Designed miniproteins, single chains, continued (5). Designs and how they scored, part 37

Each design is a single chain, and the fold is of that chain. pLDDT is the mean over its residues in the fold that is shown.

## One batch from the design tools (miniprotein)

Design m17346
Fold by ESMFold2-Fast:
Structure m17346 (fold): chain A 65 residues (1-65)
Amino acid sequence: RREEILRLLEELKRSPDPRVRAAAHEALRLLEQGGSLEELRRVVEGALKATPDSELLRRLLELLE
């Protein structure tokens, strides 16, 4: 689970969409600082509202359930 989240975040960091990259960096920062899964989920939900067609963000949100 954690490994899958980290893998998806690494792929999101390489996205051509700057909004997706910004969300990935923020989520990774939260994980590195010991942030909660709830905080991580809020960041991903916010990014998905801005980029609703992102399959990777949707998959990441599913892993955070």
Scores: mean pLDDT 77

Design m17347
Fold by ESMFold2-Fast:
Structure m17347 (fold): chain A 55 residues (1-55)
Amino acid sequence: EEKREEALKELREHAKELNLPEKALNGVLEEASKKELSDEELEIAKRVLEDLAKE
């Protein structure tokens, strides 16, 4: 659970830096909260946030 909370916090921090709307962030956080993310999955989630910010 600690690792899950840390991953979710890192995703929120990253989305904040990208100036993403809460709606886009909520979708990624919802998926991330369903499973414990590996380091690789966390990097993929960050990339998804970056792609959403680009749109």
Scores: mean pLDDT 73

Design m17348
Fold by ESMFold2-Fast:
Structure m17348 (fold): chain A 73 residues (1-73)
Amino acid sequence: HHMEMEKKRREALKELAKIDPDAMRSYVRRQRELLEKAEEGLKKNPTASPEDQEELERMRRRLDEAEKILDEV
């Protein structure tokens, strides 16, 4: 089920990149800013749980995927 939702999300992002590349670039930039803030927060809290680190890695993967989609357009 979740894999199907992620595929739908990826297709929606590809469509967005074709329809409104500026909006897609803004989305990527905003996601990058959020990731940087999350990384700074985790860096200041060395006792953060493994689950928090896994969430950060998931955010990185999603950003990388969005950037790759934008690059392919």
Scores: mean pLDDT 76

Design m17349
Fold by ESMFold2-Fast:
Structure m17349 (fold): chain A 59 residues (1-59)
Amino acid sequence: SSVEERFKIAKETKEKLEKLGFKEKAEELSVQMLKIPDAEEARKLAEEAIEEAKKEKEE
């Protein structure tokens, strides 16, 4: 996938996690996602992390 696609996914994921209060996780995940060459795999990782963060915040 293009570098632009991966950057966009990482940026959007970082913003969502920061809004949920997980600033450190947002930074770590954004770096991790940029290491993944497949945008679909990066998107799956992002979705899992966001869902877990939402669940944790609702507790």
Scores: mean pLDDT 76

Design m17350
Fold by ESMFold2-Fast:
Structure m17350 (fold): chain A 61 residues (1-61)
Amino acid sequence: SEADELIERAEELIRRYEEAKKRHPEIAPNADKGIELAREAIRLAKEGRLEEARELLESLE
């Protein structure tokens, strides 16, 4: 479903932020914000708010 695709996209983005934090500890505050927003996109997608989830993910890419 579109919701599942958005969730997978958000989870991949979270993985990328976690990897970036390991390589560059100085960006941790910015990466943590990105992770929080990606988790919010997962919540929106689970609620069926697909357009809002997509727009939020696009703002992070």
Scores: mean pLDDT 85

Design m17351
Fold by ESMFold2-Fast:
Structure m17351 (fold): chain A 57 residues (1-57)
Amino acid sequence: SLDVLNEALDKAGKIAVEKSLTPLQLTEIALKIAKEAGDEEAVKILEEMLRSLRGFS
């Protein structure tokens, strides 16, 4: 859901700012949060973002 996606990105973003993390690391944290929440839609979106950032097709 969009709520889970937005919550995962918000939490990961706050951690990334505090720890000076890269966009790739931010996306990895958001993906972990979405997986823990069990939201398949948010996980798929974040996996696609992560694949693009890592240079996988």
Scores: mean pLDDT 81

Design m17352
Fold by ESMFold2-Fast:
Structure m17352 (fold): chain A 65 residues (1-65)
Amino acid sequence: SEAKKEIEKVAEELHEKIGEINTKAADAIKADPSKAKEYVEEARKEIEKAGKEAQEKIEELKKKA
């Protein structure tokens, strides 16, 4: 079904986004280790936001199926 393919795409996009957030945080920590805790907390919040947005898109796709 088209909805299943769209859901798989949302999951793939979320996985890529989490990877980007983690890489950005790692680079920021390497540049300024004194702020490591702040960068980790920022990354955690960004991942939570991305996950919520992905879940909302999946629920909307399920309603269209």
Scores: mean pLDDT 84

Design m17353
Fold by ESMFold2-Fast:
Structure m17353 (fold): chain A 99 residues (1-99)
Amino acid sequence: MPFEPATEEALRHLEEAQRLIDQAIKALKDGNVEEAKKYLREAIDHLHRAADAGLVEATFLLIEAVMILKLVDQGKVDEAIEGAERLSKRVRELIEKYR
């Protein structure tokens, strides 16, 4: 892939986003809604940075992460968990595509 330094930076942000999404899922399952929201906000920041580094696909993942955060804010915890698990899988698939 061209732009190796930007790609490496974007991949690091995707890896951090995946870790944070997985932490948010665990927090939601444990009933720690405020911790889950914190992890989701941090994941959104990392997805934004991955997109800014040139991975346009990270923009779609960022939109999904924002929607999941809204589900948590609405008390739709089960839907948020399902959405977050799907998002984590998509982030992993994007990492695998560019590695």
Scores: mean pLDDT 85

Design m17354
Fold by ESMFold2-Fast:
Structure m17354 (fold): chain A 81 residues (1-81)
Amino acid sequence: DKELEELKKKLYELLEKGAPIELLKDLIINFLISNGVPKEEAEKLVNKYMKKIEAAKTLEEKKKIIDELIEEIKELLKKYK
C-alpha cells in the first residue's frame, strides 16, 4: 500500500530526527481521518501506540512499534474502506 509505506517513511524520519511525539501523533491521526476512520477511534489507536513509543529505549525498538502500528492501521482501513 503506497499510502501506508509513505506514512511509515515519514514516521521513521521523525523518530530519527528526535521530533516531538506530538508531531508523530498528529501525522497518524490526520492520516486515519483522511482515510475515513472516526476521530475518536483514530485517537484511541494513536494514544495506545504513542505510549509504547515513549516507553521504548532504542530507535530500533521504536521503529518496530511503528511497524506494528502500520499493520494495525492496514487492518483497520479494511473495515472502513
Scores: mean pLDDT 84

Design m17355
Fold by ESMFold2-Fast:
Order: structure tokens, then C-alpha cells, then sequence
Structure m17355 (fold): chain A 55 residues (1-55)
């Protein structure tokens, strides 16, 4: 499970891959609740600076 600094969490499915981007800017994402962006092939893209913890 991924916990984000915006207070949201995401639990990866068994066929999903977490891809952590090297984004360093807090302005790179939506002003709303931060959510992982699911890309093609079941990959979940998350900027590293938005991650609080990964379990």
C-alpha cells in the first residue's frame, strides 16, 4: 500500500506495477486529492516527492 502526503492511500492490485517518477516539484500534480495515475499495461505512476510511505 502507498500512502501519499495528501492523506490518500492506494493499494496495488496483484497485476499492477508501481512506477515512481523522479518529480521534485509539488506543482506537478492536481490541487485535489492526490491520486496515482494509472497508465497503459496496469502501471501506476506516482511522483516520488508525493509519497509518505510504501508498505
Amino acid sequence: TVTFKDGSTYTLGPDEELVVSSSTSPSGFDREIFKPLVEAQGKVYVPGYKIESIE
Scores: mean pLDDT 58

Design m17356
Fold by ESMFold2-Fast:
Structure m17356 (fold): chain A 56 residues (1-56)
Amino acid sequence: AAHLRRYLQEHGAGRLARVAAELDANPRASVADLAAAVGLSPFHFHRFLKAVSGVT
């Protein structure tokens, strides 16, 4: 979606970079591990991933 780019600029760019770095360092990282890396609960991390993955 077009607004995904805006969402990343406003909310997700820094968090997405941290998630990518954490996943690169730990390819076996669980959702809980990745959520902790960006300071989110697993519940909020799921919402974040849905927003940035391009799912409407």
Scores: mean pLDDT 67

Design m17357
Fold by ESMFold2-Fast:
Structure m17357 (fold): chain A 75 residues (1-75)
Amino acid sequence: KKEELKKRLEHALQAAEKMGLTDVADYLRKALEAIDTKENGLKIAELYHEAARAVALGDYETAQKLIDEAKKLEK
């Protein structure tokens, strides 16, 4: 549920900040913002969360596709 995803995102953000992964941290902050503020917030948050994970794994192509999908839902 939404509250469970929020806790996972918060823990992931704390870890990314401690590790100095600024790009990953930025996508996780966008995920947390979207889940509370957007009509499609849960789906947008999932997409940014997966984008952050892709960046952490060095998969920038997958990250870009996920970011593009999240931006479509933000309109």
Scores: mean pLDDT 77

Design m17358
Fold by ESMFold2-Fast:
Structure m17358 (fold): chain A 87 residues (1-87)
Amino acid sequence: SEIKKLEEELKKLEEELEKLNKKHIEEIKKFEKEVKELEKKGISEEERKKVREEITRLIGRILREIGDILQRILEVERELRKAKEKL
């Protein structure tokens, strides 16, 4: 029953990661579109710097969110291996 619970938890985390990846792809696409619109408007170097800083913050947040889920997945996989070794 412990193995089954860990396998179900792992499946839920993998589904959460899939949903998060889709969300992040959409956020990146939206940002790309906004950058292209700004380029068409002939923005200043100062405005370009602000856009780059916003992209850096977005990427940093995305990496943290993905990292947190991956860490949880790795911990569940580790517990699953230990549980299987005790059989």
Scores: mean pLDDT 83

Design m17359
Fold by ESMFold2-Fast:
Structure m17359 (fold): chain A 55 residues (1-55)
Amino acid sequence: KLEELVDKAVELILKLKQLGREEEAKEYAEKLLEAVEKKDLEEIEKLIKELEEVL
């Protein structure tokens, strides 16, 4: 489950970068790394939701 959520978040972050929103992509990538280190599944799910709303 963790790996699937991380993969999803990474795909969305890369999409932001492709849209020229590199600053936002970097901020989300930093938040994702912190959540992964903490194994915080709720935070990763929250980041995915925020990314989907922003895209």
Scores: mean pLDDT 81

Design m17360
Fold by ESMFold2-Fast:
Order: C-alpha cells, then sequence, then structure tokens
Structure m17360 (fold): chain A 75 residues (1-75)
C-alpha cells in the first residue's frame, strides 16, 4: 500500500492522472492497507478524477476519504 501511494502521489505531481488512479486503486486493493492508507488513496482518487474532468467520481471519492478521516479522528 505505501509504495503504491507514493507512486500515486508522484503521478499526480507529474500530471499523469490516469496513472495516479491506477496506483491509488492498487493501494485500496491491498488487504493489509490501514484506514489511513485507504483514506489517502481515496483522497488521491478524488484529486485525480477532478483533474480528468470526472466530477461525479471525484465527489464520490472525496466523500469516502472524508468518512474514513472522520472515523480516524474519533480514535
Amino acid sequence: ATDALRKAIEALKSGNYEEAVKYAREALADPDATLEQKAGAYHILSIAYSKLGDDEKANEYRKKALQLMEEIAQR
């Protein structure tokens, strides 16, 4: 999960938004991913889809990221 998240962030910085989506999804598919890593992956997906012009998916993943971040904040 950590390596996939790093690659997703690097892809965002380089403007490779489709690649950022790929790596963020890989991070979510990791069964050992922490809640923090999953929240990070959803946040990256939100930004990447926004940049790709898919506002519907961007809003969906933003909501998922906020939900997990709220859960983490309560712990």
Scores: mean pLDDT 83

Design m17361
Fold by ESMFold2-Fast:
Structure m17361 (fold): chain A 57 residues (1-57)
Amino acid sequence: ILVELDATGSGAAIARAATAGINAFEKGYSPDEAVQAARDAAEAAGGTVHSATVTKL
């Protein structure tokens, strides 16, 4: 898989976003659901996601 994330926030917010997206994808969620999980995690930590893509390779 390829995860591309453009986000603003603390390192913790960005790390949570990336982890949430990867975990959602590994649990069998769609790429769109993984992107949404990443956005939700970043926003919960006080960050903002400008763009996110998850590509199945």
Scores: mean pLDDT 73

Design m17362
Fold by ESMFold2-Fast:
Order: structure tokens, then C-alpha cells, then sequence
Structure m17362 (fold): chain A 54 residues (1-54)
């Protein structure tokens, strides 16, 4: 899944990769962000997704 790939990238140690994944999830919209939150297990990725939803 494209969303699974983006969630994995949000957990990256490379801040540029994290920023690009966050921007792509925002482009896909709220439904994609909500799905990403369901898939995310990494606390770092979950925090990023929740920030984007607020």
C-alpha cells in the first residue's frame, strides 16, 4: 500500500524523507492521514500523523 510506505518513511532517521512523506500524506487528504494513523506503530510516526490531523 502507498500509505504503508509513507508511514514507514515517517519513521526514517532522515528528516528530508520524513518531510516528504508528511507532505504526500497531506496531499492525499484526511482519509489517508486517518488510515496512516491506524497503520502506524512507531511513536514517532504516530506523533507526526496526529500533528498533521490537527
Amino acid sequence: SEIEKLVEQLGSDDPLVVQQAAQELLRLGREALEEALKLAKDPKARLAIRALLE
Scores: mean pLDDT 84

Design m17363
Fold by ESMFold2-Fast:
Parts: structure tokens; C-alpha cells; sequence
Structure m17363 (fold): chain A 72 residues (1-72)
């Protein structure tokens, strides 16, 4: 449970950081770096069978991708 909880917290923090960067007019490259980080963590969570954490990373990834589209 502690590992899954930390992964969920990390997903929320990465999404929050992406939203803050977007509001501050950050570059598409900065948002893409966070997207890549979330994608790597999503694959890791799926391999471990941490389904709840994987779902949270999928939701974060979708939201960050939408921010990138809006920033273009």
C-alpha cells in the first residue's frame, strides 16, 4: 500500500506542476518533459500491477497532453 500511495501522490504532484507551468506560460518542451516522466511512471506502475496508481498516471497523462495541445 505505501508504494501505491506514493505513486498516486507523485502522479498528482506531476499534474499539479504541469498545470502551474501552463498557467505561467511555460514552453511546450517543459510540458513535454513532464509528459515523458508520467509516461515512464505509468509503464512502471502497470508492470508492478499497481492498477490504481496506473489509472491515476493515465488520467494525469491525458490532462498534460491536453495542456500541450492548448499551448501550441
Amino acid sequence: MEEVKKEIELADKLLQRAEELYKNGASVEDLAAIELGIAVLLVSSRRKGNTEAAKRFEEALDKVRKLIEEAE
Scores: mean pLDDT 82

Design m17364
Fold by ESMFold2-Fast:
Structure m17364 (fold): chain A 69 residues (1-69)
Amino acid sequence: VPAPPLTVEEVNYIKEVADAILAGDVERAVKIAKESLEKGYGDTVIDAGLTVARHYGREDAVKALEELK
């Protein structure tokens, strides 16, 4: 069963959470992830954020995003 296609809004949240993690702004990344959860995009945005954080060794971002699961 294929996953539903991503909306433009979901893609924007993924981009913004990745940008925040790359900037080292963990508070902003958590805020974006929480907003995405309220809109029903949270799983996709958090998983994307965790992938970026793990790839770049951003342990603080990994821990903060895992707490939102």
Scores: mean pLDDT 79

Design m17365
Fold by ESMFold2-Fast:
Formats: C-alpha cells, sequence, structure tokens
Structure m17365 (fold): chain A 74 residues (1-74)
C-alpha cells in the first residue's frame, strides 16, 4: 500500500503542475488540487478516501448518463 501511494506521487505532482500552469479545465484543476491536498495531509487514509469518493462520483455519472464534470458541480 505505501509503495502504491508513493508510485502515485509523481503522477499527482505532474497533474498539479499542469493545473497550476493553467493547462487543465477549471473543474479538473480543482479536483487535482483537492486530491493533492488530501494526499499531503494523509497519504494512506486521504488517498483511499478520495479513491472511494471518486468511484462513487463515476458510478453516479454512469447512472445519470451525464459527464463526470456535471456531477462534480453538485
Amino acid sequence: MEAEVEEARPALEEALEEARAGRLSPSTARLVEAVHEAYERDPLGGLERLRRELEALVEEARKLGVSLEEVLER
């Protein structure tokens, strides 16, 4: 688990750089920043919680037949 969390760090840092450079959509940038902040506070618990929350949002979007971006706006 710790090794898997460490493996995710480079990808998350790269995504954060893209968000801060303004190359991502506003909703995607917010998601990346939220994930990064939770990961920094509690890499093991925070990442697992965000993974489950993201899975729930994906399932909700699938059931509603809408894009993930629409669900993220709540």
Scores: mean pLDDT 64

Design m17366
Fold by ESMFold2-Fast:
Structure m17366 (fold): chain A 55 residues (1-55)
Amino acid sequence: MKLSPAEVDALRDDILAKMTRLVRLTVPPEQQPARIAQVRAAVDAERRALLAESA
């Protein structure tokens, strides 16, 4: 079943918010900026892949 682009964006935002919270709870402050950047890059790459498959 295909998700709409709007649903993909909503899911991305929800996942990003949850992952950022987990990083703040589990990762030392000195590593948080790098981990948040990595999570954002991974989520953005996943979103692009899902949209490419739907095209």
Scores: mean pLDDT 76

Design m17367
Fold by ESMFold2-Fast:
Structure m17367 (fold): chain A 75 residues (1-75)
Amino acid sequence: SALGRNYYDVGEAAFKLGDYESAAKAYEQAIKHTPEDSEEAARAYENLGKAYDKLGDKEKAQEYYKKAEEIRKKL
């Protein structure tokens, strides 16, 4: 949806600025407004993992990377 894409773009912009907390929140909203089993959702989960990795939350990062992999295995 357009909302999912807009949230994703906001997350990407925040990540580039080093605002990893805002990036994570935007990617979480992107996921909420994107079909669950889609490449767009997988990419949002992957970038959410990268945001948590930058925030030092390695366990959350790995969980989100795993979700991205699980989605891609279904595509």
Scores: mean pLDDT 86

Design m17368
Fold by ESMFold2-Fast:
Structure m17368 (fold): chain A 86 residues (1-86, ends at bonding distance)
Amino acid sequence: LIPEDASPEVAALAAAAGINAVAAAVEPDPAVARADLEAAGENLIEAARLAGADVAPVEEELAKARAAFDAGDFEAALKHVQAAIK
């Protein structure tokens, strides 16, 4: 989870990532869902970078999310995106 004292820019990126992750979870078209997942990943990496957090754990969880999505395990993909948010 992003700290309460996060800058408005970091908070906005984290919120955008959450919106894109939810959109991916409810989208029935896999290509659109994949695009939403990638957008969520980009926003999470930027939010972590701006917060001064280590981006490596975020990138690792997003890589697992992409692998699960490509394997058709959309539930596992969503769980890995949620783990990246911490």
Scores: mean pLDDT 64

Design m17369
Fold by ESMFold2-Fast:
Structure m17369 (fold): chain A 65 residues (1-65)
Amino acid sequence: GPYAEKAKEAAEKAKEAAAKGDFSTASNYLHQATQYARKAREAGDEEAAEKAKEAAVEGGNSMGF
C-alpha cells in the first residue's frame, strides 16, 4: 500500500543522509519511515507493514544502530 512504499522511501533517504554524515536529516527520515509503517499497519495492510518495518531497520543499520 502507499504507506509501506512511503516508509521504504523515507528509510532509503535516511540511509543516504547518514552516508553523507547528515545524521539530523537521517534521523528525521527514519522517524517518518516509522510513522508510515505504523499507518500501513493501522490500515490493516499487515504484509505492507512488515515490508515497511524491514526498510526502517535497514535505514537504521546504515546509521550504525
Scores: mean pLDDT 72

Design m17370
Fold by ESMFold2-Fast:
Structure m17370 (fold): chain A 93 residues (1-93)
Amino acid sequence: DEEKKKLLEKLYEIFKETLSKNSDADIDKLVASIMQLADFYKSLSPQEQEALLKQAENTKVLNLAEGVTSAALIAYYENLSEEEIRALIEKYK
């Protein structure tokens, strides 16, 4: 899905930019927040999941909360483990 690929690329950019602006953020707390939110996304109905994706597409602010949301959507869509999310945080910090 071409639209899904474009969304993922945007989410990765938001995540990378957010981490670069918050390089002192606690990695363990970030991983925990991201994984909890990703698990929440997995529990939603397809309609609710679609609504959250449309919300994410319109994200314009690069604060820590937006980075966590973007990373959680990446983890949900790409089915990433906690260890893979931790590796991404370490890579982009």
Scores: mean pLDDT 74

Design m17371
Fold by ESMFold2-Fast:
Structure m17371 (fold): chain A 55 residues (1-55)
Amino acid sequence: MEKEIKILLGLAKSMLEEGYSLKDVLSAIRDSLKDLGYSEEEIEKILKIIEEELK
């Protein structure tokens, strides 16, 4: 989980540098996690961590 969060955080930062909004970045991460089979609860927890790290 922590390794996956680091990878997703790197992706999020890259997307922000490319001009995507935070909303679009979080939406893309949510979709990727859902496709990987994460539960709604796990997705929400991961998104909260990423959003806090991007503050």
Scores: mean pLDDT 80

Design m17372
Fold by ESMFold2-Fast:
Structure m17372 (fold): chain A 64 residues (1-64)
Amino acid sequence: MKKVAVVAAETEEAGRALGRELEEKHGVDEVVILVGASEEEALEKGKEIAEEKNAQVGVYGASL
């Protein structure tokens, strides 16, 4: 079962930094970065990925 992280970030750099940590420390297989997206948009994207890929999805905010 794939583990996917959806990251809502203010910048691509912030999203990539968090995504890398999630891959290295939390065993995430795939990272999807949504630059300028709200937490609500990230949650909706996470639902789509979970249903489409039958994956375990975590949603994270990098805007704090």
Scores: mean pLDDT 77

Design m17373
Fold by ESMFold2-Fast:
Structure m17373 (fold): chain A 57 residues (1-57)
Amino acid sequence: SMDVIKAVAEREIAELLKKVTDPEAIELLKRALEYAKQGKYDEMAELVREAKKLAGL
């Protein structure tokens, strides 16, 4: 269950990194990926939200 959640989160962030061109949004997504690897999904979700907002998503 937790391994599946981590894999899904990392995949979603990787897909966003392929689409986003804003340097600030890219840095937030990289930090979100680090939090996902640490199991800190609340912090990850916050950074993903900010990155999407900056990217107009």
Scores: mean pLDDT 83

Design m17374
Fold by ESMFold2-Fast:
Structure m17374 (fold): chain A 85 residues (1-85)
Amino acid sequence: MEEVLKLAKEADEYTRKGAEAEKEGNKEEALKYYEKALELAEEAARKARELAEKAEGEEKKLLEEIYEGLEKNRELTEKKIEKVK
């Protein structure tokens, strides 16, 4: 759980940096940050899914919700990358 949350937080930080670079017109830097955020979110989602498979009860539900949120954020980040390219 802790590692998933750490990766998700790092992905959010890179998404924020990407948005800041995009706002400043720095297209190359925005792409670099968004791509890093996508990689971190993908790793977090993969780990959340693996943990959910072995978890039970309330923890399993929480991990499944985290996984769904990460997948949705990955789709949004991919769209941002496409828009900036």
Scores: mean pLDDT 82

Design m17375
Fold by ESMFold2-Fast:
Structure m17375 (fold): chain A 57 residues (1-57)
Amino acid sequence: DLEESAENIAKLIKEGRIDEALEAAKELIKKGLDISYTIELVSKIDPKLAEELKKLS
């Protein structure tokens, strides 16, 4: 589920596991999934990282 994936990525960021969060987001993009909700959640935690995710999608 896309929402579950987004929440997992947000949790990884909150835990400081940034590399794992980026890998998870890149896998979603590679599969052709919409990451708009993921970017929205991340922007509330780390706005700079959300901008990087927008560039990748």
Scores: mean pLDDT 80

Design m17377
Fold by ESMFold2-Fast:
Structure m17377 (fold): chain A 61 residues (1-61)
Amino acid sequence: MDHQRFLQILRDNGYISAAQVYELGPQMAGVSVAAFADGLVARGILTPAQARAILARHAQQ
């Protein structure tokens, strides 16, 4: 739930495409939102600053 919401936030803000949501969705199974955000940074999909800002806002939800 929370991790899928995180992906939707990324898509809604234009950081990732619909194709990336489809590709990345299964990769969230069994991982925390924070660990997943680190993975997006490692892949160059997000900057560390973007991942941290979105995660910090979303982690409160």
Scores: mean pLDDT 73

Design m17378
Fold by ESMFold2-Fast:
Structure m17378 (fold): chain A 63 residues (1-63)
Amino acid sequence: SAAEKIRALAEKMRAAETEEEAREYAKQLADALSTDLGLPAHAAEQLAERELALILEEKRRAA
């Protein structure tokens, strides 16, 4: 399902070993939010970037 795909992408962002890898999954998440759930592209990008920012902040604290 679309929701399952989106959850899998978010989990991959959290499990990513590098910021670059997490960023690539964030791009895929934005695309899935727009294409599979019908969100406007701008809104999908904003949601994906917000999720990425939270994950990267957590990773920076751990590094």
Scores: mean pLDDT 81

Design m17379
Fold by ESMFold2-Fast:
Structure m17379 (fold): chain A 80 residues (1-80)
Amino acid sequence: SAAARLAEARARLAEIAARAEAGELSDAEAAGEAARILGLAYGLPEEVAEELAERAREAADDVEAMDELVAEMGELVRRV
């Protein structure tokens, strides 16, 4: 179910957050992995999830760029 996929994604996101907090991942690496995990969990095509992951890595230190990306992801998810 969608709820089960989102629960699994939430657990994986918690792991990414813990690794970032421990200094094992950069902010860019964590942002990219999070965008990929969320995109796939919400049913976006793998190619789209990878493009969002690349954009998240580039936007990780830019609040405006990240806010724009989050809004765009929300629209893509709404369309699915």
Scores: mean pLDDT 79

Design m17380
Fold by ESMFold2-Fast:
Parts: C-alpha cells; structure tokens; sequence
Structure m17380 (fold): chain A 63 residues (1-63)
C-alpha cells in the first residue's frame, strides 16, 4: 500500500509539472530494456549520491 501511494504521488507531481511548464509528458510504459537501463543508471546515481553525502558528513566537501 505504501508503494502504491508513492507511485500515485509521483504521477500527480508529473501532472502538476506538466501544467506549470506546458511540456508534454510521455505516458507510454517503459519497455523491459528501457526499464533495465534506467535501473542501472539509478543505481549509479545512488552510488554517487551516497559518496557525496559521506564526503559532506566528513566535513570535506567534494568540489
């Protein structure tokens, strides 16, 4: 139930963003290949984010 609520909020935010910017947002479901690629990118971005957060907590900012 929690996951469904987050998914719904995500769609609502996309709808609001589209209204504010006037941009046409794609509603097509992602292909299996595209989903795999996006997951891979998300994992890499998460690693970068974690590294940056740890650097900040150590009091030595990454430039």
Amino acid sequence: SSARELYRKYHEEQKELGKKTGLKLPKAPLSEEQEKILREIAEKLREIGDSLEKGLKEGKPLK
Scores: mean pLDDT 61

Design m17381
Fold by ESMFold2-Fast:
Structure m17381 (fold): chain A 72 residues (1-72)
Amino acid sequence: SLFEQFLEHFKKLAETVVEKAKTASPEEREELKKRFEEAYKQAIEWMEKNNAPKEVIEEVKKIYEETLKEIE
């Protein structure tokens, strides 16, 4: 429940990052990537600290990696 809501919020964040990247300059894209990486690190830390199921943590990692490939 709580982890499912968190996962949905992270998915929405990733979607927003992809949309913003479409019109971003190279410099803006690098800043966007940095901010997304910081959000991702905080998300993983929070989930690990709260003993989130491995499957949820793996899904967040997959979303992060997939998003980076899309905005490359």
Scores: mean pLDDT 86

Design m17382
Fold by ESMFold2-Fast:
Structure m17382 (fold): chain A 59 residues (1-59)
Amino acid sequence: DEVEKLINAPNPDVDKLLELLKKAASLGDVETARKVADFLKSQGREDEADYYLRVAESL
């Protein structure tokens, strides 16, 4: 799973994960969006994570 690979990297690229969340949201991929959003919330990016997760759920 590419998502788990990015999350488990020694220095996780938060910006790449945010771009992945935006892509998942655009595709309505709720499962991927939830995984990425949960990680981004742990990194202090809660508002952005919640916004894009909601977008994914709306498709």
Scores: mean pLDDT 78

Design m17383
Fold by ESMFold2-Fast:
Structure m17383 (fold): chain A 64 residues (1-64)
Amino acid sequence: GAALEALAREVAPELLAQGLSPEEALRRKLEEIRARLQTLSGVNRLVGEAELARFERAVAEALA
């Protein structure tokens, strides 16, 4: 719905510009964040994990 579309425009506007649906854009952004986290350590990993948690919560709220 409108909440998913708004979230996708905020967090993955580049993927929407490539022609992806809001749901697919958000899924690919989540995959990118998870992949980036695997390369991080220490404080940078903790920050990345907090960012991922906020993003996952935002997606869950938009799906509700």
Scores: mean pLDDT 79

Design m17384
Fold by ESMFold2-Fast:
Order: sequence, then structure tokens, then C-alpha cells
Structure m17384 (fold): chain A 59 residues (1-59)
Amino acid sequence: GTLEEAIKLATEVIRKALAAGASVQEAGKLAYEEVKKAFPNLSDDEIEKAVVAGVIEVT
């Protein structure tokens, strides 16, 4: 579903940001912005949950 796709996107953005030397906090911010742009109909709470799930997957 949409949330699962958002989690997958967040995970990929976080993984790439960390590989580029970003902190977990910076990676989370980048993932939030990318998920918000890709899924404009998701609430801020749903986007935040997707980013948290992505952080857990890569750390």
C-alpha cells in the first residue's frame, strides 16, 4: 500500500544519505522531504512513521 511504498522510499533515501556521510538526523530530514514530495496525500504523522521505520531498517 501507500505507506509500505513510503517506508521503502524512506529506507532507500536514508541508506544513500548514510553512505554519503550524513548523520542519522540529516538522513531522516532528507527522507521526510522526499516522502512528502512523493506522497503528498500522506499526513505528517504517516510520513514521520515511514521515516522512523526506514531508520530502524538501516541502523
Scores: mean pLDDT 85

Design m17385
Fold by ESMFold2-Fast:
Structure m17385 (fold): chain A 80 residues (1-80)
Amino acid sequence: DYEKALEEFGRLVLELAAEGLEEAARAAVAAALAVAKAAAPEIEELEKKDKKKAEELAKEVSKKAAEAGIAEGRRLRAEA
């Protein structure tokens, strides 16, 4: 469920920021954005040919981006 992954990611970023772990919060966001940016060309190309498949891929990429951000945020929190 990509919505649950996004909620967990957002909550983690806020928790890291509240704990004063600003660099960990920024790194978590950067990890999520890197996944999104890497997939953007494929989504844009697919949107021209099959909008429904582009929407499905965007949801999958959103979940993977959130999961990458969560992993990086948790890793840096453990190192702090």
Scores: mean pLDDT 86

